# Designed miniproteins, single chains, continued (2): the designs that were tried, part 54

Each design is a single chain, and the fold is of that chain. pLDDT is the mean over its residues in the fold that is shown.

## One batch from the design tools (miniprotein)

Design m5974
Fold by ESMFold2-Fast:
Structure m5974 (fold): chain A 122 residues (1-122)
Amino acid sequence: MRLRVLIVDDNEELRAELAEALTAAGHDVATAASGRDALAALETHPFDVVLVDLEMPGMSGVELIRAVRARHPDVVVVMLTSERSPEVIQALLDAGADAVIHKPVPLEELIATIDALAARRR
């Protein structure tokens, strides 16, 4: 399945690695270095999936999820995080995240998760 994926991460190396892996899997990929850039991209281009790094400066991951859900309710949201706290993970899910994947990101698991979640939204 070819999906339009937006990767939101302030880490250039991780952003590039994820973009390469998802492009190799047959998806159309765009990137954003901040939550503000992500929201701007979502206003101008249609996306099926947004990958969001929780540990970004400025806009919190929870604020970004809420903003995406308010404007783009059909977009799949996957959170990437080093956070292991069940309370924080539950807050992300309650805010509208469809899945949480722990860092370091297993690329095969990420690709499978995106494909499975997007299939349910279509």
Scores: mean pLDDT 80

Design m5975
Fold by ESMFold2-Fast:
Structure m5975 (fold): chain A 58 residues (1-58)
Amino acid sequence: KLEEAKKLAEKGIQALNDGNYDEAARYFKEASELYKEAGNTELAKIFDETAKRLEAAS
């Protein structure tokens, strides 16, 4: 399940590189939830905060 969280984070980075901030925020939010479920609370917090920042920019 950590592999799925990592893939979602990678999709978020790709969307960010394409300038699609709304899509990037969605992927990072999903990655955050999966990292939280996997017990990686620090990564979950980082991706959640990143998603919120991108939502504010969109």
Scores: mean pLDDT 81

Design m5976
Fold by ESMFold2-Fast:
Structure m5976 (fold): chain A 64 residues (1-64)
Amino acid sequence: SAEEERKRRRREIEIEALEGLALMAEEIAKRLAEKSPEAAKPMEELKKKLEEEKRRLIEEEKKE
């Protein structure tokens, strides 16, 4: 149905966006870690949260 197609498209876009954001957070964390591991922790934590949210969306699709 049109509803199902829109839902799938939206999920695909959200997953791709979360993946991109997680990659950016990882790059920022690496740069910060060059000066201090402690400075990188917030970005490392953000990356983990973004990856977890991406996994939830993928699992939601699988359950359908």
Scores: mean pLDDT 81

Design m5977
Fold by ESMFold2-Fast:
Structure m5977 (fold): chain A 61 residues (1-61)
Amino acid sequence: ASLKARILLVLASTDEPLTPEQIRERLGLPPSALPAVRRTLAELEAAGLVERVDGGYRAVR
C-alpha cells in the first residue's frame, strides 16, 4: 500500500489526534521517514482527508 493509504488507516484506527512522529512510529518507519510522513499529511490535509487539530492530525469522515 502507498504511504498515503497507510497513514489514513492508522488515523482511522483511533479517535485520538496523532503527531507525525507518532504516525511514523506506529507504521514502524525509521526517523529518516519523518519528512515523507509530514509531506504526505500536508497532501492529505489539502485533499480534505485529514485535519490538523490540537495534538496533531485526525481523519476526516
Scores: mean pLDDT 84

Design m5978
Fold by ESMFold2-Fast:
Structure m5978 (fold): chain A 69 residues (1-69)
Amino acid sequence: MKEKVRELLTKAQELLREAQLALGRGDYKSAIELAKKALELAQEALRIQPTPTGERLVRAAENLIKVAK
């Protein structure tokens, strides 16, 4: 279970990084899609085990989606 949570959080972090790169290029559609995927993974990790990292990733993804709209 801890391994699965770590895997989900790592994937969410990678997707957020790619979303930030897309935002930097002015690719708002890709940034939103990547951030939404990161949000889903972070929320799944929180359902399995609540963590400060998961909560931070959810907040970061939501903020990126809001800014990119």
Scores: mean pLDDT 83

Design m5979
Fold by ESMFold2-Fast:
Structure m5979 (fold): chain A 90 residues (1-90)
Amino acid sequence: LGEKAFEELMWGPLREAEELLREAEEALERGDFEKARELVEEAERKLKEALRIWEEIESRHYIPEEVKKEFEEKVKEIRERIEELREKLE
């Protein structure tokens, strides 16, 4: 119910996506392309969850511009990493 709880709901899935992408990079280094692809798919799903939660919170609650900027920058970073990994897996 507090603003801090809403922030955690947004950042949780983004942190999970980052961890999954790190694991995907390790799987690629080992030549485990199937595992890497699965991890990238999970990361993409976590990113979509974070975006959905963000849209819901933004529509109902005030979010400081700095938090908004940090969220958008992190989303862009994760999207770029997903794209790079998908390119290497194709």
Scores: mean pLDDT 81

Design m5980
Fold by ESMFold2-Fast:
Order: sequence, then structure tokens, then C-alpha cells
Structure m5980 (fold): chain A 78 residues (1-78)
Amino acid sequence: MKMAEELLERMREMAEKMKETGDEKAAEMAEKAVERVEELAKKGEEEVKKLKESVEASVEAMEKAAEVADEIKRRSQE
């Protein structure tokens, strides 16, 4: 479970940052992703290992989406 624990920590930090931005959609997506990884981890570490790259890519995509959403929000507040 160590890989899942590391990914869950990253995802939880991401969810907290998204909550700070006030983007409810981004926060919901982050929370759902955390719940999904926790669910998979309970089924077995082997399944989590198979999805490690996909989960990492999802976290990176969420980080990028949060950046884009924040930038759009700033521009919209002109």
C-alpha cells in the first residue's frame, strides 16, 4: 500500500488546494479521485500498482486543470 499512500497524500493535498480556490467542481473531482484510489487500495495493492501511472497522470491532470481554472477565474474577474 505504500504507493497508494503516497498518491493519496498528493491527492489529498490537491483537494485541499482546490477547496482554497473556491472551485467546488475541482474540489469534488479531487475528493472523488481520492475515494476511488482508497477503494481500489482496499481490494489489493496489486490493483493499485497496476493503476499507479494512471493515477499519477490523473493527479497531474487535476493539478493542471486547477491552474487553468484559477487563471480563467482571474481573467474573468477583470
Scores: mean pLDDT 68

Design m5981
Fold by ESMFold2-Fast:
Structure m5981 (fold): chain A 83 residues (1-83)
Amino acid sequence: VAEALEALKEGNYEEAIKLAEEATKSKDEKERLQAYIILGEAYEKLGNKEKAIEYYEKALEIAEKLNSEDAVEMLKKKIERLK
């Protein structure tokens, strides 16, 4: 997931998507949460609001399961802003 985040920060959104998609297969729920957030942000930057919302919603499901209040709040705001 670190490589996907690095690609996202560098503006390499296609590479960030590829690396984050692989990270969604992780057995670690926290890694999957981060991967879905990266996918949402990458698609948002590419102007694909529908895909961004889809991945933020997947991230929100994991964040709620993990009782991560900060992530839940952030993701709900991102989803609402994109609607």
Scores: mean pLDDT 84

Design m5982
Fold by ESMFold2-Fast:
Formats: C-alpha cells, structure tokens, sequence
Structure m5982 (fold): chain A 98 residues (1-98)
C-alpha cells in the first residue's frame, strides 16, 4: 500500500542519514537517526503483511550493521548498543515469520 511504501522510504531515509553522519563523525546524530529507523520498524512489524517482511528484514539488518559501526567508533555508546539489541531481536522475529 502507499502507506507501507512511505514507511519503508522513511526508514531508508533515516538509514541514509545515519550512514552519512557516521562517515562525518557525527555519532550522536547517527544514533538519533538509527533510533528513529528502529522505532518505525517496531511500529510497522505487528501489522506487516507477508510481502513486507523481506523489506523489513533488509532495513532491520541495515540498522544492525550501522549500529555495530557506531559501537566500533564509540564502544561506550549505550544508545547504539540498545539499538543493536533491538535490531537483532527484530531480525529474529522477522526471520521466524518467513
């Protein structure tokens, strides 16, 4: 649906922001973007149809990868660790529904 297309586009925008901010060394902004991305995924997942699960899995893995990169640069960043744990949980939940 259009609403679901908008949701995936918003998650991808936040992942793009996080990637650029991380490359620039703007760790706090990168983490904020990842928190917004994971919040959208968590909100969408309960109502997601089977056809949406591959896209949800792809963006959840994207959050996981970028959160791991944040932790590599800032090992004490608790928000990034929380985002990573949330992303891993969501990935497992999505894979269980595939």
Amino acid sequence: SLEDDIKIALVEIYLGIAKVDLERGNIDSAVEALEKAIDLIEEWLPTARPEHLPDLLRVAKGVEELAEKVIEKDPTNQKAKEVLERARRLRDEIEARL
Scores: mean pLDDT 87

Design m5983
Fold by ESMFold2-Fast:
Structure m5983 (fold): chain A 75 residues (1-75)
Amino acid sequence: KLENIIKALEQALALVPPGSEFEAMLLYVLAKVYYKQGKYDEAIEAYKRALQIDPDNENIKKFLEEVEKKKKAAE
């Protein structure tokens, strides 16, 4: 269940050092899960946080743009 995955990712985020590669990876996965649930605002926030840690990550930039387009289409 996606909700169980979100809880596990949130618990893991509490255990990793702030600004670490592990935090960026967990935020990236969490954003993908939110996107699959249609929780576009939460997905955008998670991708933005991941980009603060890894600002040159082209994959995160592309996925962020995709989620923003989906949110605009859903409005």
Scores: mean pLDDT 81

Design m5984
Fold by ESMFold2-Fast:
Structure m5984 (fold): chain A 62 residues (1-62)
Amino acid sequence: TEKEIEEARELLEQAKADPRSTPEDIALLEKTIKILEEGPDEIELSLSRMTISVAKIALKNL
């Protein structure tokens, strides 16, 4: 949904601002946002949501 895309964009901005973020983490979030925007299929959407959930946990854990 549109809300999921906005949440993913916020996570990307947080990751870019966080010095602990790797270039790979940033690239994964960017790719995930593109998948969410295009909505190609239900499986890709589910994997994208899972990636965002993992990113939220990782950023929260310090």
Scores: mean pLDDT 72

Design m5985
Fold by ESMFold2-Fast:
Structure m5985 (fold): chain A 87 residues (1-87)
Amino acid sequence: MELIRKAAELLLAGKVEEGIKLLLEAGFSENAARGVGLIAVGDFERGRELLLSAGASEEDAEAVIRGIKTRDVELLVKALERILERL
C-alpha cells in the first residue's frame, strides 16, 4: 500500500508527525499510530506497549522496532502492513 510505504519513509527521515498522519489515513487507530511514532523517536518501551494495547502482536511490534533501528524500509513496511491487518 502506497500510504504505508510513504509513512515508513517519513518515519525513517525523522518526519514523525507526517508519518503518523499517513498511518491514520491508511486506517491505523490513534493508539497504533502513536505507538509507531514513539518507536520512531526512540521510546521503544512505551511505543511497544501502546502497539500491543492497540491489538498488534508482540512479534510485529518488535519488527517495527527492528525496522527503525536498522533503518530497513522493507522490514518496516511489512511490519506496518501486518499491524494494519490486525486492527
Scores: mean pLDDT 86

Design m5986
Fold by ESMFold2-Fast:
Structure m5986 (fold): chain A 96 residues (1-96)
Amino acid sequence: GPLPPLTPEQEAAREKFLEAMKKVKEITDKYVKEHPELANKLASLDTAYALRIEADLMEGDFANAAKTARSAAEEYEKLGLPEVAKIYRELADFIA
């Protein structure tokens, strides 16, 4: 059935999330041109983290959404993407 309408807090968090995901994709797309061996891994991670965070935000679980965003930041930093890690940390701080 249809989801209940979002709260103003959920709408603000979702807007911030969508802006963050757009920036992540721009950086990741540029990075895979220099590191084509990471293309499949980064595509899978981008999709998995985006789906988990969006699901938590739609349920109003800001704490779990922020926790997932912080986990994403750590994983992208280890992959040599500190700019992506920063975007996820800023997202986590906003929604926490």
Scores: mean pLDDT 86

Design m5987
Fold by ESMFold2-Fast:
Structure m5987 (fold): chain A 68 residues (1-68)
Amino acid sequence: SYEEYYQNAKKMFTSLADSLRARGLSKEQILEAIENARKHFLSQETDPEHQKAIEDAADEVKKEIEAE
């Protein structure tokens, strides 16, 4: 489902951002890493509902990082 994929993708992108932040990467580097992870996930996904969930989750996490 969209909701299940959205929550799983959001947790993954949030975990990635937290890990990179703990390693001292800049906001710009973290945003680039999230974008690269999104592109990689989308390249492996064929279901449009799952693709939308991944895109929406990445956009939300990027928005949260930019607000920091």
Scores: mean pLDDT 88

Design m5988
Fold by ESMFold2-Fast:
Structure m5988 (fold): chain A 100 residues (1-100)
Amino acid sequence: SVEEAFRAELPGLVAALAELLEENIEKVEEYEEGKLSKSEVTSSLVATEIVASAAALSDDPAALEVLRLVMEAARAFDEGDLERARELLEEALRLAREAL
């Protein structure tokens, strides 16, 4: 099944996802400091959502929750709520490391 195929790839996807989440947290902070453009952060968040979506195809409940958190973080960032975006990304990273 598709779920079995993605479950076999899950450890690699989780490693990539954790790295992207750490990078996105740093980029949100750099944007708040005026060091990055909104488009650079948005592009990184989109890339993270793609990897999170691939992990979610495993049908793992933790992977589905990480995808939800990443999507909410992207929304918070677009709405200018940088603190909420960071908190959601940090929770997604914690869940990716502890539950996946």
Scores: mean pLDDT 85

Design m5989
Fold by ESMFold2-Fast:
Structure m5989 (fold): chain A 80 residues (1-80)
Amino acid sequence: NKQFVTMLRQLEMGEEAKKAIEALEKGDLDKAYEYALKAIESGKKEDIIVAANIALYLYQKGLKEKAKELIEKINEAKEK
């Protein structure tokens, strides 16, 4: 969804979050998941927002386990 991706690109995000969005635009959901995990590790607020939105998108596409892993990592990052 180009509109969804355009919304995320308005955030001042790091390189891993940008790569996650690029993978999402290409339909590479596995790469989007990998880069979203790396974005969460940065601890940057904008990167966490991108990762959360990617998790919701993956859930809607049926990748429920990957979405769950992203949400678990986001919750861990918020407690630091």
Scores: mean pLDDT 78

Design m5990
Fold by ESMFold2-Fast:
Structure m5990 (fold): chain A 95 residues (1-95)
Amino acid sequence: MEEILREAEAVLLTMKAQALVDEGKYDEAIETARKALELRPDDAMAYVILARAYVKQGKADEAIEWAKKALELSPDNETVRKQAEEIIKEAEKLK
């Protein structure tokens, strides 16, 4: 089905966005994570990566917004919760 191909593409984009964050390419990571979310708007991990890129750029309010969105979408996912809470804590220190 078309949805399966779209999900595979979204997962690849989410992985690419994470690699871009790890490389310090925050603007490209934000663009790539947003593309992943266009294909799969309920991808909590894509929101975590988006929030991480924003906190690395010093954009505390945006980082908190997207990290909270990730927690809302996936409250039972331990990885999402730990990463999002860490991002919120880092962003709060920037204020």
Scores: mean pLDDT 84

Design m5991
Fold by ESMFold2-Fast:
Structure m5991 (fold): chain A 70 residues (1-70)
Amino acid sequence: SPVDRLVDYAERYRNGEMIPFEFGGRVNYILNEELKLDSERKQQALRLIDRFLRGELSPDQLREGLRSLL
């Protein structure tokens, strides 16, 4: 699913397997083109991703949070 790919990309980015520009492009594509979130839900999704990257959320918690926006 698009949510599972977002979580995978966030894990790969955290592990140094993806540069910031590539990560940003992949995230924006999924949020805008596949999930088609409004601006408010996009900001919530980006906040969840940021919290994951800061080590505040597990992959499962990120997935659950993102699914709650759908």
Scores: mean pLDDT 89

Design m5992
Fold by ESMFold2-Fast:
Structure m5992 (fold): chain A 56 residues (1-56)
Amino acid sequence: AMEELKEEIKERLVKLGVDEELATSMANVMVRAVEDGLVTPEQALEAGERAAKAIA
């Protein structure tokens, strides 16, 4: 479910050195994009990782 995707994105971002609050916010944005049909779950994970690297 979407909650599992949110936790997976958050955990990956935190492991990449992103602050926990920022990682949570980014995960929420990515999950919302999947819910709105804009991206797939896989694309959301990839986009989150790219964003983390861009702002770290």
Scores: mean pLDDT 78

Design m5993
Fold by ESMFold2-Fast:
Structure m5993 (fold): chain A 55 residues (1-55)
Amino acid sequence: SLEERYRAKVAELEALSVRLGTEDLTPEQRAALMARIDAVDGELRTLRAEIEKAR
């Protein structure tokens, strides 16, 4: 379901945020991780809009 996809993406975002705060990353690795976080955040906004439209 859309709700299951949303929950999975929230978990992914949380995991990526933990990695950003806990791993000893190079500037390049940090930039890549931040770009992925931004992409997942965008996906979450899209899924949220789709869930609201389905109600």
Scores: mean pLDDT 82

Design m5994
Fold by ESMFold2-Fast:
Structure m5994 (fold): chain A 80 residues (1-80)
Amino acid sequence: SPEELERAKALFVALALEVEADLAVELHPDDEEVRALAERLRELVKKIRELIKQNAPLEEIRKLVDEAMRVAEELARRVA
C-alpha cells in the first residue's frame, strides 16, 4: 500500500540519518556543536524507529521525519 511504502521510506531515512550523525562526530571529533546536533539527530531517529515499530499513525512519523531533516540540514551546514 502507499502507506506501507511511506513507512518503509521513513525507516530508510532514519537509518541514513543515523549514519550521517555517526560520520559527522567521527570526522569532527572536537566540534561540540556537531556533537550536540548529532545527539539531537540520534534521539529523533530513535523516536522515528520506535513509532515505526509500534505501527504509529503516519502523520506522527512524518512530523518527526520533518524535524530530523531540519536538524540534519543544520548539521550539514555546520560541516560544510
Scores: mean pLDDT 88

Design m5995
Fold by ESMFold2-Fast:
Structure m5995 (fold): chain A 67 residues (1-67)
Amino acid sequence: SLPDEKEVLRALADMYEALADIAESKGDFETAAELYRKASELYEQAGDVEHAERMRKKAEELEKKSK
């Protein structure tokens, strides 16, 4: 059976969050911020509003560091 659409969106969001965590650990704050924003949008589409808000806040903090 095909996965639920929200399940696919959440899995994709989890992948973007993992890539963002790697970018942040390497000091690539600009790339990490972009990836956290993508994760936030996908978590919101999946209905995971709390996770989306956490990702958005991480992106905003990293955007301030990438001046």
Scores: mean pLDDT 85

Design m5996
Fold by ESMFold2-Fast:
Order: structure tokens, then C-alpha cells, then sequence
Structure m5996 (fold): chain A 66 residues (1-66)
């Protein structure tokens, strides 16, 4: 459980870094990996945590695409 949250947070950090660099290919790959972890959190009953992480990732991607 805690391992999934930590994995998601690490992916989120990498996503922010890739977005700042304008590496959209890396952003897409990291977003896909993060989505898999979010799906696992939802299945584990950590729905609120998963939604918070998803919202943060969406915000990063939207800002990078603007």
C-alpha cells in the first residue's frame, strides 16, 4: 500500500521534471506508468489518494501542453 503511494509520488516527480524540460514523449510514458499505479490504488481501496494523484498529474500535463 505505502509502496504504491511512494511509487506514484516518484513518478509524479519525474513527470514534473519531464514537463519542465518539454520532453513530451517522456511525459506520455510517465503518465501511462502513473495511471497503472493509480488503477492499483483504486483496486486497493485508496480511491481518494488515487484521485488526488490523478488531479496533480493532469495539472502538470495541462500546464506542459499550454
Amino acid sequence: MEELIKEAEELLKKLKEAAKKGDFDEVIKLAQQLQKVIDQLIKAGKTETARKLADEAIGIIQKAAA
Scores: mean pLDDT 80

Design m5997
Fold by ESMFold2-Fast:
Structure m5997 (fold): chain A 57 residues (1-57)
Amino acid sequence: ELRAVAERAIRGRDVEAMQAASFALLALRQAGRPVPAETLELLRRAAALLSEVEAAE
């Protein structure tokens, strides 16, 4: 679910998926929900890609 969104953002350079991953990270932090470390790592990488794309523009 969340992993699939993060993978789409990373592999496909999908800006919508990068934004969705950033929103998911924020929501998970506010909710305090436990998430597998691998999924969190992928979400963080997707969010970092969004920042890089925005900086390049």
Scores: mean pLDDT 74

Design m5998
Fold by ESMFold2-Fast:
Structure m5998 (fold): chain A 87 residues (1-87)
Amino acid sequence: DRLKKLKEEVEKNPDDAEKLIELAFELEKLGKYEEALEYAKKAIEIAGPRNPKALIAYANALAGLGKTKESTRLLGRAIREIGDEIE
C-alpha cells in the first residue's frame, strides 16, 4: 500500500517537501482531493511559493474540488516557474 507508506514517511519527516508532494499526488490519483489539498499547501509552505511540483499538486487538488479558475491560475504560474528554471 503506497499511500500507507507515504503517510508513514510524512509522519517521520513532516518537513520533507518532496514526500508531501508525493503524498498529495497519490491522494489526487485516488480522488481524495480535500486531503491532497492540505498536503500540497504544506509542501508549498516548506518548498516555497515558486516550487512547480508543489504548485501542480495544489492546482490538481483545486481542479478536483471544482475550483477551476484557481487551478488554471496556479498551473499557469507553475509553467512560468518551469520556464524560469530552464532559462
Scores: mean pLDDT 81

Design m5999
Fold by ESMFold2-Fast:
Structure m5999 (fold): chain A 96 residues (1-96)
Amino acid sequence: SAREDALIDRIMTLNHRGIVAIVGALRTHADDARLQAFRDRIIARLAASTDPQHQRALAIIQQMDTWSDADIAARADALLAQNPRARAIYDDIMSL
């Protein structure tokens, strides 16, 4: 949707920590097919990007896929607390 496209464009302006925060937080909603589809769209944008921050975020996200759900949740919460821009975007995603 146009709202989702605008949110993804905003996510792509974040540094790698902010992107990892949002993607990690979305992963914790494993039962929400809409949020997982949104997460997949972010990952696809990162994979297509030549931006070093996007490549770094993708590498960290891929490493986090080997972690427990609890460890992913804890890391995402900590990164969101440290990144107000990422927190604001995440709250906008959750309000869709």
Scores: mean pLDDT 90

Design m6000
Fold by ESMFold2-Fast:
Structure m6000 (fold): chain A 82 residues (1-82)
Amino acid sequence: EEELKRLLTRLEINASFLRLGAGSLESLAEKLEEKAKELRAKGPQYKEEVEKLEALAEENRRAARELRERAEELERKARELL
């Protein structure tokens, strides 16, 4: 019983860390998207910089999605152990 509780706590903590990481990456993606929008409004001379910022934002959103999927898997395992 105590061993099971320790495993559950570890899974929950790891899932929380992954969700926190995902949130941080999503926040960074939003900031990159806002910067890209600002530069796009300034004119076509910033096209390459805008494309790089949009690509970085998309990469961060993809990484965040992967972290959330991993967190959901750990949360599911924790529920199954109950």
Scores: mean pLDDT 86

Design m6001
Fold by ESMFold2-Fast:
Structure m6001 (fold): chain A 55 residues (1-55)
Amino acid sequence: SREELKEQIARVSLEVTPDDIKTAVELARELGEVAGLSEEEIEEIEEEVRRRAEE
């Protein structure tokens, strides 16, 4: 589903760049754009990356 895709993009972005939140957010945006997600969905992924990084 789209929700599962958004969660996977956020998780993978942090797994690949765990020590650089800014790069993880940028990677998540690029992955979301490649996956054909809307700007709103991409912004949700960026916020999820930031939220997960604070856990």
Scores: mean pLDDT 80

Design m6002
Fold by ESMFold2-Fast:
Structure m6002 (fold): chain A 80 residues (1-80)
Amino acid sequence: GSHMREKADKLTEEAFKAIREGNYVEAGKKLAESAKLYLESGDERKAVTLIAVGTILAAASYLEGREEDAEAFKKALKEV
């Protein structure tokens, strides 16, 4: 679907910007939303890639003691 794919692409770009800014809460939410839209548009490979990236960021957040960021990602991922 064109609209879902365009929104997913934009959310992916916003997520990577948030990663560069150190905002892992926002990044996790955008990655989960983007992954959901890619799944709904049939792009399973992009969805799986973004889920993997988000999982790594959640693990890094736990390692840094940023448990709230990790929990925000888990909550967002449940919406996929």
Scores: mean pLDDT 78

Design m6003
Fold by ESMFold2-Fast:
Structure m6003 (fold): chain A 74 residues (1-74)
Amino acid sequence: SEVEKLREEAEELIKKAHEAYKAGDGEKMREYLLKAGELALEAARLEGLSEEELEAAREYNEALAAALAAEAEA
């Protein structure tokens, strides 16, 4: 299904984010996490989440990605 494909793509991006974290590359980690977050949001949209719920989730994903990237570079 499309939802399964999006989740698989997001999972691969999370693996890339983890490798960037291990390398101390917070900016690449953030980019991969944001990309994975967008794919997860598209999957959630297809599963019936509202636009308001998707906006809240996007804001949370962006804040979390920034915080984790900062930790990777610390």
Scores: mean pLDDT 83

Design m6004
Fold by ESMFold2-Fast:
Structure m6004 (fold): chain A 65 residues (1-65)
Amino acid sequence: VSEEELDREVKVALGEIYLALGNIDYKRGNKEGAIESYEKALELFREAGDEEGVKWAEENIKKVK
């Protein structure tokens, strides 16, 4: 595994964690916290080149707004 590949995998994993945090906040009625977590996930997925993650984060942001 290259340094670049490891960095990408870590960013995807962190993006998934932030998506989960956003979902928890949304469920608890914390709309602002949900948006912040989804935006963080979006940034991480974009940096990793994860097109599916980007779409999922964007859809969640749109749904909460």
Scores: mean pLDDT 82

Design m6005
Fold by ESMFold2-Fast:
Structure m6005 (fold): chain A 84 residues (1-84)
Amino acid sequence: LADALGAVLEAAVEAARAAALAGKSAEEAARAVEEAARAKARALGVEAELEIRAEGTVVRGTIRVGDEEVELELDLEALRAQAA
């Protein structure tokens, strides 16, 4: 992954983990993921294309920066279990 894409992805994963630990819904977590990814891209001066959605307990989507993209699948139940 490009450095910028990697940093944006890390911010997205951290936002999902924080939302999961706070007991937020998948819809709330999806919003947090999108906001964190956009904020990181803005801080790095890069344009990121985001398609983030909630499905059940999972936040799914795609993050694209330039010619590189990554699919994400963040299971909030699994993230909660890892922290317990």
Scores: mean pLDDT 81

Design m6007
Fold by ESMFold2-Fast:
Structure m6007 (fold): chain A 55 residues (1-55)
Amino acid sequence: MELREKIIELRNEFGKKAQKLVDEAKKAGLSDEEIRRRLTELQKEYFKKIEELKS
């Protein structure tokens, strides 16, 4: 199993999801505070996936 490649893929996916989340939230008229909270949740999911790869 190529752990390094999977970590890079997760990092790239996280970046794309974060950008999409911000763009969609701005279109929906969400506040900067609300966007920040949603990004924090996305980051927590990202960290969980990294830990799963190390299992």
Scores: mean pLDDT 80

Design m6008
Fold by ESMFold2-Fast:
Structure m6008 (fold): chain A 73 residues (1-73)
Amino acid sequence: SAVEAAAELVRLVKKDGATPEQIEELRRLYERETDPAVRVALKEAIDVAEQNVGEPSPETLEALERLKELVEA
């Protein structure tokens, strides 16, 4: 689910970090999402990413792409 994908992204971002570009992508996903539970999860991911700005791992990049696929489906 998108909520589970967002939680996994939060876990990876806390470990490896996120770029400003990924934060902007998360904000775009938040703006288009209509499910309140997914929006809460996305906002938590944005807040955590803003506190952990850095060079992300390939795992973090894959997690964001998976979340994007689930929100866009």
Scores: mean pLDDT 79

Design m6009
Fold by ESMFold2-Fast:
Structure m6009 (fold): chain A 58 residues (1-58)
Amino acid sequence: RLERALAELRAFMEASGVPAAEIDALLARIREAHAAGDVEALDRAQNEALSLALRSAA
């Protein structure tokens, strides 16, 4: 389930023009937050992903 969500997020960010290095770093942070059960860190990383994608698309 997590890997599917991360794959969809990667595709969305790639389509939005976010650099691969930034995508990889963000996905790594999401995996770490999920493993730690850190909901706040997970929410922050997801919001950062959305913001980067929207900013890159503009």
Scores: mean pLDDT 77

Design m6010
Fold by ESMFold2-Fast:
Structure m6010 (fold): chain A 60 residues (1-60)
Amino acid sequence: SLVEALNDPDPEVRVKAAKELGEKGDLRAIGPLAQAVLDDPSPEVRKAALEALKKISERL
């Protein structure tokens, strides 16, 4: 699943997963995306997760 892809060893895969979760507006992804913003070692993944959370919040 896309949520599982947020834990992929490849940061490019994690960025794509975060973007897709944001575009889909999956409320179940809010927790996992917030965790990625705080803890992901890749700045690009943290940025993508933050943008995804913004997109989800805009749809609420």
Scores: mean pLDDT 82

